Designed miniproteins, single chains, continued (5). Designs and how they scored, part 26

Each design is a single chain, and the fold is of that chain. pLDDT is the mean over its residues in the fold that is shown.

## One batch from the design tools (miniprotein)

Design m16877
Fold by ESMFold2-Fast:
Structure m16877 (fold): chain A 96 residues (1-96)
Amino acid sequence: SKLQEALKLKEEGNEAFKEEKYDEAISLYNKASYVAGETLSPELDATLAYNRGNAYFKLEEYDLAIKDYQKALELKPDFDEAAFNLAKAKEKLEQQ
């Protein structure tokens, strides 16, 4: 199914992230969203945005990380990890 393929792409993105292949992780998370299409739930969309934001944070692309964490929080307001990382990304952007 489209959802199963999207979930597999998310896990492949997570593995790329663990290997510090952040650009590849971002590409895989983007592909997961695209493949999910109409099966993309707000929960999955929030998770993909959060994971993509983490990859942007590692690349020191703090402006892009902020946008992704904000998207995750719009989709899931109780996403404490996204709120915490958003604050950190804003602090890092001010230090650049």
Scores: mean pLDDT 92

Design m16878
Fold by ESMFold2-Fast:
Structure m16878 (fold): chain A 67 residues (1-67)
Amino acid sequence: MMQEIAELARKAAYYGGPETHARLQRLAREHPEAANAILGALGDPPAPERDPAVAEEALARLEELLA
């Protein structure tokens, strides 16, 4: 599970923009046991948005795993 969470968070962070990064930070706060895996995917400065559809799909699957 943690490896899958980290992979989905990294995919969402890589393809998403600042709004996706903000949603990942919020998700990490809501799920402290997964926070390290999610936050490890986030870089600073935020990457440019590459593919919002891919980011949304990865984020939706991540949210499902944490529900």
Scores: mean pLDDT 75

Design m16879
Fold by ESMFold2-Fast:
Structure m16879 (fold): chain A 86 residues (1-86)
Amino acid sequence: SIKPEELEKRMIEDPVGTAEELAEEAYEKLKSSELFTEEFKEELIKKLREEIEQLRRELEKTEDERKRKLLETAIITAELLIKKLE
């Protein structure tokens, strides 16, 4: 429903608030899925932790402020989603 350009703007202007909304939406969708087993959660948490480490490495090398905000929002979203899954 939200356009990609609108989402990107929100991620840049309000990284924390946008991350909280995205993590909540992702968690609600996952929770309603037939695939939401304990094994799926464990593998998803593992993949999210690996993704966070990769995003943090990309952030260390990134000088562009817009791209940094997008990476920060993605990292916070993944961290908040892990907390909901645990």
Scores: mean pLDDT 85

Design m16880
Fold by ESMFold2-Fast:
Structure m16880 (fold): chain A 76 residues (1-76)
Amino acid sequence: SMEDVEAFVRGLEAELAREAARWETLPPAERAARVDQLIEALDTMTQQAEAMLDPESFRLFQEAVDRLRARLEALR
């Protein structure tokens, strides 16, 4: 449901904020590797979401993932 998608996205944003603070102490190469791993995880989640969600809910999920991806790339 849309409400479940919103809750899931809020959870991911909270985890990203927590991880970002933790990653400030990491060497650049390790931080880049973490970014790559999370982007791969987001891609996998997006593929699964496309199969499970209605088109409108999937569009909102994709928009949220695009924003999270941009924030992850900024942490690289």
Scores: mean pLDDT 81

Design m16881
Fold by ESMFold2-Fast:
Order: C-alpha cells, then structure tokens, then sequence
Structure m16881 (fold): chain A 76 residues (1-76)
C-alpha cells in the first residue's frame, strides 16, 4: 500500500524532472549523475523529512538514475 510519504516523494521527483529540461539547448555545462543526485537530495532535505525517510528517498533517487526504466515510472 502506498503511503503519503511515497506520494510526496513521487510528486517531488515529477516536479524535479519537470523543472529540469530533459532536452534543450546543448550547453557546455555537463550534468553528471552525481550532480543530479545531489540536486535531488537538496530538494528532499527542503521537504524536512525524518532521517529514515530521507535515506529511503535518496536511495530511490539513485535507483531511478541507475535504472532508466524506473525513471519512466516517476514521470507517470
């Protein structure tokens, strides 16, 4: 069963993905997977989540980058 925290996490991921343009102007500034994880981690910290949930959320974000199939799940 889905919890409110899970829905908030999904919403935060969708909002972050919407904010970050997946396609656009080719700029010389390259974004590494680590930079994306760091940006998402900052977003999660701003949500003021408990340590346990924060760790779980960060792990989920890493999983999305490590598993592109799961990244598509977040956009639904």
Amino acid sequence: SSSIRQLQLEQALVEYLSKQQPQGVLQPSATSPQDEIAALAQLLVELDLPESQLESAIRSLRLLQDRPDLAEYARK
Scores: mean pLDDT 53

Design m16882
Fold by ESMFold2-Fast:
Structure m16882 (fold): chain A 108 residues (1-108)
Amino acid sequence: SMKEERLKLAIEAAKKINAASMSKDKKEAAKYLREAAKLLKKMGLEDSAKRLEEAAKIAEEGSLKEGMRETARALAHAAGELTKIDVMSGASLGVGAISAAVAYLALS
């Protein structure tokens, strides 16, 4: 079903964000963020996927801390929108947003 596939993609995206949040290497973190963006695109979250690609570029070319901040913002927005139609998938993306926010705070 679409709901089951969406939940699976949301969980996979959150896992990729968590992997990025645990990475100390900017290029590896950006790789995980880009993988998560592809998963968001498969879910039809095109705008959120684009923002996450921008966050990956910020992490890789500039600051991992700022990349995580933009990741948290992008995932929080995506989670809020997705929760309106699928609470469990939205909650899964919300966990990803929290992982990114915690990494942002820890990287100061």
Scores: mean pLDDT 88

Design m16883
Fold by ESMFold2-Fast:
Structure m16883 (fold): chain A 96 residues (1-96)
Amino acid sequence: NAEDIIKQIKSAFSKGNYKTLKDLFNYAKNNVNKYLNDDELWENLASAISFYANVIGDTELINETIKLLKEVMEKKSTVSTSLKAALANANAAKGN
């Protein structure tokens, strides 16, 4: 469920486990419809990925994160302030 994925994201972020964060990103990307309304999942994932991808210089992953957030937002009837903030943070990490 979304709570278990959020726990994994927070744990991986705290430990600096970039490989696990990338695996969680790919899992979420392949399950957008299942987690569409779990705003906390998208917020935590985007924030963690944007932080580490920026530190490592993984511009491609930052771009994929922006693309994924836009896809999630386009499929939603209502977009939370947290998701909009996550998108802004990802764009800032890219240098936009």
Scores: mean pLDDT 81

Design m16884
Fold by ESMFold2-Fast:
Formats: structure tokens, sequence, C-alpha cells
Structure m16884 (fold): chain A 76 residues (1-76)
């Protein structure tokens, strides 16, 4: 496999994770507003907890992918 193909694949993977994170951040912002208006809403609190965990995992994956891409780009 060509080095350029690997770099392009990582760029695509990074863009996909970034898009997913943007969607999660949007849902978190929406649910945080709902929770601010109804602080005792346990369903909203539970959904926020799940999204916070998902965000953390995707941020870790994004950091790893960016590190791999930077390493490959320095070889080019």
Amino acid sequence: EELDEKIEQYRRDIAEVERTLAQIDGEIAKLEKELKENPDDKEVERKLTILYVARGLLEAALDFLRWQLERLEKEK
C-alpha cells in the first residue's frame, strides 16, 4: 500500500470521528439546557452520562489517529 493512501485513510477516519464528536457535542449542549430547566430529570442525566463517556472515548481515539497521521506525514 502506498504511503499517500495510508495518510488519506487516516485523514478520512479523523474527519469522521470529528463529525461524530461535533454531533455528540450538539446533543450534549441540548441535553445540558434541558437539565438546567429540569434539574431532577433523571432520564436526561442518564443520557448525558452516556454521551460524556462516548465523547471521552472518541476524543481518545481522535488523539491516537492524529498522532498516527502526524507520524506518517513526517515520513512524506
Scores: mean pLDDT 83

Design m16885
Fold by ESMFold2-Fast:
Structure m16885 (fold): chain A 65 residues (1-65)
Amino acid sequence: LPDKVRNFATLVREAGLVSEEQQKVLEVVQRANPEALLTITPEGLVQLGGISRETAERIVDFRRS
């Protein structure tokens, strides 16, 4: 898999969108399914736990950049 897909959680944290704890949640999802974070909805991100709806929407917008 491309490094960019595998490092999405790290890129989101470097953009200042998530805390270190939230990044670890995203890394767990990436390890289970590396493409999940590229297709997940804001509601899906909130259901992972520790991520607000506002942060989830910013992550989805960042993914479009």
Scores: mean pLDDT 74

Design m16886
Fold by ESMFold2-Fast:
Structure m16886 (fold): chain A 99 residues (1-99)
Amino acid sequence: MSEAAKELVDFLVELLSKFDDFEVKVEGNTITITVKDNEVAREFAGEVAFVLGSYNVADIKVEGNVYTITIRDDKVTEEKLEEVKEELEEIEKEYKEKL
């Protein structure tokens, strides 16, 4: 895994682990998020997934309340990493006030 991809994985784990509404598991470049039955937490997870998909840095699979995020190692550039982090930090700030 590239350094940029590893940094994105580490960033996502740290971000999501701040909230009790998420159970986060990591295996290599795959992050599995189990979302509790909380509509705000589901909206947060959905917005995170949307950002990652929009930047083409991850493949997202949703099965009920389980989000499987597979980071696309070859697609994570340092420029995209910085933009994704900035977008996700803005989303975190919004949802931290709601959760």
Scores: mean pLDDT 83

Design m16887
Fold by ESMFold2-Fast:
Structure m16887 (fold): chain A 84 residues (1-84)
Amino acid sequence: MKVRLVVASEEEAVEIGKKIMEEEGHLAVGVSGAGDLEEATEQAIRDARRAAAAGHDVLILTESSPEEAEAGRRIAEAVREALA
């Protein structure tokens, strides 16, 4: 399975999320890491494990800003570790 990080603007992230949900075989996890990074990480891992059990790939969506992009990278790393 694959875990991808996508950093996008708020509006773009919503559009991408809808598209990914439309395509079976992907799980889109939208996160705002700036405020609640620990909770966002735990939620992303739970969602990713459900997708992994179904044989689906995981895509993590994070808003486009330096702080949120960094949070997204950390969440993606945690998800990859949890799925390893």
Scores: mean pLDDT 66

Design m16888
Fold by ESMFold2-Fast:
Structure m16888 (fold): chain A 89 residues (1-89)
Amino acid sequence: ELEKLKERIDILVLQGDEFKAAKDARGLVRVARGLIELAEKLRELGEEELAQKALEKAIEFAEKAIELSEDPEIIKEAEELRRRARELL
């Protein structure tokens, strides 16, 4: 179970890095949301270090989406995700 969650973090981080390279702000928003959801599950399991790692990556990807996008809807969503991830840290 924990190994599957760790693999999911690694997959989402890899996807996020690919979306950063492709300058895909919408992809970055989706990955950031997935990492926040995963971090919440990890915290329920007592995996604080992994949860913090996922939240830090979610903040990084949300911040990058804000930098890359001129779409106010994407920017708003990314700002909300960044705020939520910071609150969970």
Scores: mean pLDDT 88

Design m16889
Fold by ESMFold2-Fast:
Structure m16889 (fold): chain A 100 residues (1-100)
Amino acid sequence: SANDEAQIERYRALAAEAEAKGDYKSAMRYYMELGILLDNLGRLEEALEAYERALEAAEKAGDIAGQITALRAISEVLKQLGKDEEAEEYEKKAEELLAE
């Protein structure tokens, strides 16, 4: 809907602004919200990109819990896209971070 497109554009703008300010924790949260919205709309490839950007932001923030959350979200979208082998590798990365 037009309302969904406005919300997508808003989250993209908020995430970009947070990144520009070096606020990677806020950037991660906005990219996760964007990914969830896109996933709910069935826009899986765009959701994947948003979750990948959330992962990058979590890594820059040193946020291990955020990295695990983003890695699991990436894995779930990859399964929806039929990329089961890639999904399993992202799940393993999340488990490795939890073990370290």
Scores: mean pLDDT 91

Design m16890
Fold by ESMFold2-Fast:
Structure m16890 (fold): chain A 78 residues (1-78)
Amino acid sequence: PPPLTPEQQETVQLFLYLTIVSELEFFIRALKNGSKVPKDEIDATLAFADKEAPTFPAEEKARIEKLKAELEKLWAQH
């Protein structure tokens, strides 16, 4: 299929960014509240964030990296 237009790419990137941030924040909150979370869900979330973070502008990338680091720290303490 043909590549996305720049305008379509911006829309997809915004949706992807919001999805990644919400997933990271969800698991951070769950771990802080002592909720039982499967390791495979944490691993999948971190891997997805790591893969996609470099595709974002500096501000969005910094937000993802900060949340990723917080989730990794909380999981290491679990």
Scores: mean pLDDT 82

Design m16891
Fold by ESMFold2-Fast:
Structure m16891 (fold): chain A 77 residues (1-77)
Amino acid sequence: VDERLEELAERAAEIARKEGLEVPSREELVAGLRAVALAAKRAIEAGIDALATLLASSPTPEGQELAREVAEVAEEL
């Protein structure tokens, strides 16, 4: 799970760099993605479609792919 979160953090950093955004530290990105994955897991347990919620907030194809992968990590937690 942690290795998967580091992989997702690298992709998030790459997307941010391409958009000219300030890139947070790897530790901050991993912590942020873990928090989102835990929130998604809790939403799934409550019967809420967490993937649909994540996808709705990600207008780019790269953001949608990242959201889908975060939902996969949530299922593993």
Scores: mean pLDDT 69

Design m16892
Fold by ESMFold2-Fast:
Structure m16892 (fold): chain A 57 residues (1-57)
Amino acid sequence: EKVVPKLSVEEEARIIHEINLKYSADEVTLEDIYKLTGDEEVSRILYEELLKLHPIK
Protein backbone atom coordinates (compact mmCIF):
# COMPACT_ATOMS: atom_id res chain seq x y z
CA GLU A 1 0.00 0.00 0.00
CA LYS A 2 1.14 3.53 -0.72
CA VAL A 3 -1.07 5.47 1.65
CA VAL A 4 -3.93 3.95 3.57
CA PRO A 5 -5.94 5.19 6.56
CA LYS A 6 -5.19 1.94 8.35
CA LEU A 7 -2.36 -0.57 8.39
CA SER A 8 -2.27 -4.31 7.87
CA VAL A 9 -2.15 -6.76 10.76
CA GLU A 10 1.48 -7.47 9.92
CA GLU A 11 2.39 -3.80 10.20
CA GLU A 12 0.48 -3.63 13.47
CA ALA A 13 2.34 -6.63 14.89
CA ARG A 14 5.67 -5.20 13.79
CA ILE A 15 5.00 -1.88 15.49
CA ILE A 16 3.84 -3.57 18.67
CA HIS A 17 6.92 -5.77 18.63
CA GLU A 18 9.28 -2.80 18.45
CA ILE A 19 7.43 -1.00 21.22
CA ASN A 20 7.54 -4.14 23.32
CA LEU A 21 11.32 -4.21 23.04
CA LYS A 22 11.65 -0.56 24.02
CA TYR A 23 9.26 -1.05 26.92
CA SER A 24 12.02 -2.88 28.78
CA ALA A 25 14.22 0.23 28.91
CA ASP A 26 12.23 3.18 27.61
CA GLU A 27 8.57 3.43 26.80
CA VAL A 28 7.86 4.34 23.20
CA THR A 29 5.28 7.09 22.86
CA LEU A 30 2.40 7.03 20.41
CA GLU A 31 4.37 9.54 18.35
CA ASP A 32 6.44 6.70 16.92
CA ILE A 33 3.23 4.94 16.00
CA TYR A 34 1.93 8.10 14.34
CA LYS A 35 5.07 8.27 12.23
CA LEU A 36 4.44 4.74 11.00
CA THR A 37 0.67 4.84 10.53
CA GLY A 38 0.07 8.49 9.75
CA ASP A 39 -3.35 8.23 11.38
CA GLU A 40 -4.31 9.35 14.85
CA GLU A 41 -7.17 6.87 15.23
CA VAL A 42 -5.09 3.88 14.15
CA SER A 43 -2.23 4.99 16.35
CA ARG A 44 -4.50 5.20 19.38
CA ILE A 45 -5.85 1.71 18.74
CA LEU A 46 -2.34 0.29 18.62
CA TYR A 47 -1.31 2.26 21.68
CA GLU A 48 -4.34 0.98 23.57
CA GLU A 49 -3.50 -2.60 22.65
CA LEU A 50 0.05 -2.05 23.81
CA LEU A 51 -1.11 -0.74 27.18
CA LYS A 52 -3.33 -3.78 27.66
CA LEU A 53 -0.48 -6.16 26.90
CA HIS A 54 2.15 -4.35 28.94
CA PRO A 55 1.96 -3.23 32.58
CA ILE A 56 3.64 0.07 31.64
CA LYS A 57 6.15 0.69 34.39
Scores: mean pLDDT 61

Design m16893
Fold by ESMFold2-Fast:
Structure m16893 (fold): chain A 75 residues (1-75)
Amino acid sequence: MSPKEQMIELFRKTAEELGVPKEKIEEFVEYLKTLSLTQMAIMIQSYLSLESLLHPEKADLLNERIEQIDAIMAS
């Protein structure tokens, strides 16, 4: 799987875990596909950081996902 595909799959899984409707996830995935890998990483990290502030009980999970983004970018 390409780094870009790994990033999109990570986003889908995380947004689904956060209870985002599938229609909204796919709309955002279409937008992400127009971005470079670096822009995609920034957008997803920003989203997860905001969600971590809004849902502190999920902060550990969201921080783990951010670390996975960093690992994909390092590959």
Scores: mean pLDDT 82

Design m16894
Fold by ESMFold2-Fast:
Structure m16894 (fold): chain A 81 residues (1-81)
Amino acid sequence: MEEKKREAERLYEKATEAYKGAKEGSLSKEEQLEAGKIAARGATLYLELAKQSSPEEGEKFRKKAEEMTEIAYYLYSLAQK
C-alpha cells in the first residue's frame, strides 16, 4: 500500500504539471500522449487505493482519480489535433 501511495502521488504531480504545460501550449503531441497515459495510470492506482482505504481516505482518493481521468481525457483530445 505504501508504495502504491507514493507512485500514485508521483504520477499525480507529473500529470498536473503536464496539464498546466498543455494549457499553455508548451507540450508536443508526443508529450501530451505520454502525459495522458501517466494520468490514466494514476487514476487506476487511486481507484485501487480507494478500495483498500477507510471511507474518508477512499473518498479523497476517488476525487484524485476523477481529476486524473479528466486530465487524461483532455490530453488525449489535445494530442489528436
Scores: mean pLDDT 83

Design m16895
Fold by ESMFold2-Fast:
Structure m16895 (fold): chain A 89 residues (1-89)
Amino acid sequence: SLAELDEIIAEVEEMLRKKRAGELSVEEILEKLDEITERVKAVAPADEAERFELLVNHVKRRAERTGEVTEGELEAVLDELKLLKARHE
């Protein structure tokens, strides 16, 4: 639903805020991204959910190599969620 997408968007915006403040570990970010991916799969069309999952998997693979999730990567996740919401409005 649009309400669930709004909640997910708000959670990613809060993750960005906490990341900028140095208040989130990489492990906490990855755990939340997995939770968000499952929620997106429950509410989005299969093709859109697959695109989102591929983006999250790219973030996770880079984090495995670098030990880091960047602000730009979380911004890309947020932008994909906003695009997904816009397609349903």
Scores: mean pLDDT 86

Design m16896
Fold by ESMFold2-Fast:
Structure m16896 (fold): chain A 69 residues (1-69)
Amino acid sequence: MSAEEIAKEIMRKTGLSESTALKAARIAIQLLKEGDKSVEEIALEIARQTGLSADTAIKAARIVKELLE
């Protein structure tokens, strides 16, 4: 599954813009490739790089992890 396909799913479930969803998807994919990262760790990095609330970042991180498992 591409970052673009994951971003579309994030947009559909969270209502985020395409650019923000794509950035969140890329961050989460990269962290999951680098090692065993928790949803909380992925969400923290998404929030830090995008300025999203913790709740929204957690939802985005969970969506990406579920799609890549």
Scores: mean pLDDT 83

Design m16897
Fold by ESMFold2-Fast:
Structure m16897 (fold): chain A 92 residues (1-92)
Amino acid sequence: SKAIEEAEKLAEEAIEYAKKVAENPDDLEAAKKAAENLAKAGILAYKNKDWELLEEIAERFEKEVKKVPKEHEESLKLFAEASAKLAAFVEA
């Protein structure tokens, strides 16, 4: 479906922004865009009942977040909030 294609595109954009944050953890704009695109992708997957895509998005994003140094708490907080929201959909 077009909505699933949009969710996949938003997920890829979120991962690319997450990679930018891993390279420059002070790039708060990239962190915000990663979080926003992840949330939008997750909501679209959830509404379309694509649980496999929802889980895949969550796992891929968590892998990129683990590359961000723990001392960069502001960027990590934005990622944690988006990931927690996505995890809640997977566990529902």
Scores: mean pLDDT 77

Design m16898
Fold by ESMFold2-Fast:
Structure m16898 (fold): chain A 82 residues (1-82)
Amino acid sequence: DPTDEQIEGAAKAATPEQARLAAEAVRNGDYERASIALGAMGAAPGTTPEQQEGAGLTADWIHRGASKEARDRVAEALEKAA
């Protein structure tokens, strides 16, 4: 599972709009939308290897059916980046 630092690092790679949309998908349990949004953040030009790793781990965690509490932690980090 990703660390809080990895989740925050992934969120910081996002534009405010990308972070907002990803947070909405995560809170709604829409793992498909959340994974696509997080993958796009990690694939953005200029994203660091650590941000790419954090985005991938976070997307995988959500895809594997992370708990409501875990999804809330991810959404909170994304909302702070928005």
Scores: mean pLDDT 76

Design m16899
Fold by ESMFold2-Fast:
Structure m16899 (fold): chain A 68 residues (1-68)
Amino acid sequence: EVDKIEEVTNKLLSEKEEVEVQELAKALEEAGLSDDAILRFLILADSDGDGKITREEAEKAIAEMRKE
């Protein structure tokens, strides 16, 4: 599950430095991830609440999800 989040997120961030939370959420839903997994990831990645996720924020969130 976390590996699929990483794959989808990295693909969206390959040509840009940030993505909007709504855009990333839709891509993760289309990839077959559960609503609970998507929500957990987005809360961890968008910790400052600006509605945008950078590559660094996404990588940190993925690392935190792998710890638990």
Scores: mean pLDDT 77

Design m16900
Fold by ESMFold2-Fast:
Structure m16900 (fold): chain A 72 residues (1-72)
Amino acid sequence: MSKEERLAAQEIAATLLAAAASMGYVPVEEVKRFVEDLFGPEVAEKVAEAIRSGNLQEAVDIIRKAAEERLK
């Protein structure tokens, strides 16, 4: 798997977990741990805050931007 393919898969996985947490299927803390492992603690905190505030679109945008930054 290329770096691009791996980052795309990680972005998709993080986005699905964020959506699941926003719908109450998984704890926000599990999304935070997953995002922290992939993109670091700063990104994880921002994603968790967006989910807790009910702003799934913000969480998705944060994840997408983090994945794009790692392609540079």
Scores: mean pLDDT 82

Design m16901
Fold by ESMFold2-Fast:
Structure m16901 (fold): chain A 70 residues (1-70)
Amino acid sequence: LDAQIAQLEAERAQLVAESDRIMKRLENEIKKATGEKKKELEKWLDHVRQRTAESLALLDAQIAALRAQA
């Protein structure tokens, strides 16, 4: 049980770190971009935020379910 929770918590931490890195890079590119390129990058940033939120919610639910069994 503890090992499974630790693995999911590690996956969650990796997802947060990866998403933060991608979002920061996109935000920096958005600052340099203009016109249609800026709009494309802003749409991509929104997509990354939504996907990250969905994945985190799923992981949080799985971690909570395992902790409830302990």
Scores: mean pLDDT 83

Design m16902
Fold by ESMFold2-Fast:
Structure m16902 (fold): chain A 70 residues (1-70)
Amino acid sequence: SDFEKALDKWFAELDKDGDGTITREELREVLKEYFPEVSDEAIDTWFEGLDLDGDGVITREELKRFLEGK
């Protein structure tokens, strides 16, 4: 429950449009804010690891599965 609450909070922060998905650009903006030294290539690689369909967005479920799979 604590993990799911943290994930919901983090996803809500990334999902600026409130549509239940996070775009690569939204993720990049948030990651650059917290980790300004991270490269665009590193962000792209991480996002592609979550975006299995290659549609340019990730869902909360995809993010949760990725984090639980690690």
Scores: mean pLDDT 67

Design m16903
Fold by ESMFold2-Fast:
Structure m16903 (fold): chain A 93 residues (1-93)
Amino acid sequence: VEELERTVREAVDRMIEGALKSPEELRKAVDEAGERIRALVPDSQRETAEALVDMLRVAGDRILEAAKESPEKAREIGREAGDTLVAQVRAAA
């Protein structure tokens, strides 16, 4: 659980940085995070892994839209998304 929580927090940080650079860098960060989550979650919990990956994609879209307004807004939305994802990891444990 702690490793998955850390992975999610690091993923959100990379997504914020990616969104501030380009849509391509954000997509890359989301895809890399999804692969790490799938590797950490057992096959018996595939639904949990896919739900977390879907939440990362939604968070990525929101962070990208916020980044169009300001870097500060992107960080704010990213932090909120990260808190939500960590809460879901803890709830699934």
Scores: mean pLDDT 81

Design m16904
Fold by ESMFold2-Fast:
Structure m16904 (fold): chain A 74 residues (1-74)
Amino acid sequence: MSEEELLEKKKENYQSEIDRLQALIERHRANAEKYRELAKEDPVKAQIEADVHEALRLIAESLLKLTQEKMEKL
């Protein structure tokens, strides 16, 4: 395997992880919005779910940034 082929494989693996993290961010964003609307009728349970999905979105965004930085250093 050439150095170019190895680098390309690493970039493919990082791109797959980036795509997965972007999908997770959108999923958690959509769920947080959904639960914020539900919290108007159930402020205890739905608000907690909204807060959890917001926290998970922020974690996924942090992981995305770190993964992108690692890919840029290849």
Scores: mean pLDDT 85

Design m16905
Fold by ESMFold2-Fast:
Structure m16905 (fold): chain A 78 residues (1-78)
Amino acid sequence: RPEELVERILQAIKEGADPKEIRRLVNELVEAGVTKEHLRRIYKALEGKEPPEDWSVEELVERIDRILGERETARLNA
């Protein structure tokens, strides 16, 4: 259920889980049928601010993936 995956993702972000694991859960959510509202909640949890209202589902997915990829890269370079 997409709502259950969103709750798991939000909890993982709150707990400071591995960005790679969060990316895996987000990809699973996209495959399960994500909504724009699901992605907006995830983005807000990651960045601490609302995403722009005009961002599409595709833009939100790309931005979330980029944020998590940057966080994973930072961990690998540390």
Scores: mean pLDDT 80

Design m16906
Fold by ESMFold2-Fast:
Structure m16906 (fold): chain A 55 residues (1-55)
Amino acid sequence: MSREELEKLVNDHVPVTGRWSEALRALETLRKQGVLSDEDYAEALKIAQEKRFKA
């Protein structure tokens, strides 16, 4: 998956505020659905973490 597609998924499906466990659940759901590979999951985690520090 491209970086742009991962950023879109994080924007659409992963909460930027609140508990990190909520973000993890959203990303794990996408991985369980086969939308995210293990590599894409790791990159999406980084994107979600970056959003918390850029706000």
Scores: mean pLDDT 74

Design m16907
Fold by ESMFold2-Fast:
Formats: structure tokens, sequence, C-alpha cells
Structure m16907 (fold): chain A 87 residues (1-87)
């Protein structure tokens, strides 16, 4: 439980930092790095839950919520890039 909470908080912090950085050409690589780190931690969480099935059942709601946040962040970033380069 504590480990899952800590990883979740780290992922949320990375996503927040990614969107705090202004969308400029110079900052695109830095934002992509933060989003990639968040994705990597999420995959590590997935593997941890796969190995610990009992914790997976208790954390299903939390994991589903976190998965949704990451998807929203990725979609939001894609929309920002499309709008920036389409203009």
Amino acid sequence: MEYIKKITEEIEKLLEEAFKIPLTPENIPEREKLLEEARKLFEELKEFLRKNRALSEESEELFKKLSGKIKEAEERYKELLERYYAA
C-alpha cells in the first residue's frame, strides 16, 4: 500500500511538472522526458501489481484512476503539439 501510494504520488508530480513547463521548442525535450519518466514508473507499478495479485485487487480503483490521468496527460500533450505545429 505505502509503495503504491509513493509511486502514484511520484507519477502525479512528474505529470504536473511536465505541464508547468511552457510549451516552447526549447522545452519540448524536457517535457517529453518527464512524461517518459511518468510512463516508466507506471509500467513498473503494473509489473509490481502483476507480481502481487492480492494488492492488485485492493488497488484496482487507484490503478484505474492513475491510468486515466496518464492517458489524459498524453492526449492533452498531443493536442498542444498539434495546435502548436498546425498554426
Scores: mean pLDDT 72

Design m16908
Fold by ESMFold2-Fast:
Structure m16908 (fold): chain A 89 residues (1-89)
Amino acid sequence: MLEETRALLREALEDPEALIERIREQVMGGLEAARSLPPEEVLRRGEEMVRELREVARLARELGHDETAERLEELAREVEEEARRLAEE
């Protein structure tokens, strides 16, 4: 699984803009779908998404894509902030 993830990430990193946009749509859409859940569950899902994004950023950095890794880390921060905002509503 991890090695397959690295291979897929290598291929996806050939178009980093498309990769970042696709991931943003998936995680933000997932948070929007979760907005009707209890606040604790929204925060938990946000935490899981942040963890996964940081792991992908780490792998991107290992593959020499530092700018893409920085953008993924920024997206993780945006997801964390959005999850907290939704939990407060």
Scores: mean pLDDT 77

Design m16909
Fold by ESMFold2-Fast:
Structure m16909 (fold): chain A 89 residues (1-89)
Amino acid sequence: NPLAEHQKREEQSVEALGAVLDEQLARVEALQRSDPAAARRARQGLLANLPTLEQMLLSVAHAENWSQATIERMRQLLADYRARLEALA
């Protein structure tokens, strides 16, 4: 079923995104313990890059014909990531 395989690939892409975002957050949190200045620079860079990342991901989602529900989950992951990065201040 091509539709089911397409949905599975969308879900795997969103899960992979979530894992990458969690790893980036963990790296910033680890840096806060050893080098707070480097952690602050990394956090500011990630926050500044978020609009570009979101646009790139939306381009991929449209090119791959992701469902609106998957796009909304992706946007929610990015919103949660932004909030968690801001909370690290």
Scores: mean pLDDT 85

Design m16910
Fold by ESMFold2-Fast:
Structure m16910 (fold): chain A 80 residues (1-80)
Amino acid sequence: MKEVEELAKRARELAERLAKKLEELGKEELARKLREVVEAAIERALSLEDEEEAARALRELARELEEALKNLEKELKESE
């Protein structure tokens, strides 16, 4: 369970970082939607009976959030 709790915390931290970046760019609606989607995904993962499956889902979520953050910063740099 501790690993799942730690992964959920990491996912929330990544989501908060991404949402804050979106808010700084004036994309408040996207930031709100992102927080909602991530929280729903975390709740879904935590509802899984298999702890390893929950951990896998949260690791995938964290990876996607990290990738999205990198892609957003890259696109903003290229698109002005």
Scores: mean pLDDT 78

Design m16911
Fold by ESMFold2-Fast:
Structure m16911 (fold): chain A 86 residues (1-86)
Amino acid sequence: MKTPEEIQREVDTVKRLLESVVEEARGLLQSPEPVDPRTILALRFAVAVAKAELDLFGYTSPEVEKLIAEAERLIDELEKRYEASK
């Protein structure tokens, strides 16, 4: 079993991944350029990986739940924008 310090480092890595997804999704929503559906898929995959890793650690916090909810919300907005452009 990993030490609590090692688990915390992995949780911090997952938090940084979620923050990166949020930042990228916000940037895409602010851009006038059409959204690439492969980018949307990559962002969804990153969130799914983050959720799976947190589940493996048995880790939950309001901060992490808020980051996941924000990431999923922004990705849903990107998908709506993509669908509207079809």
Scores: mean pLDDT 81

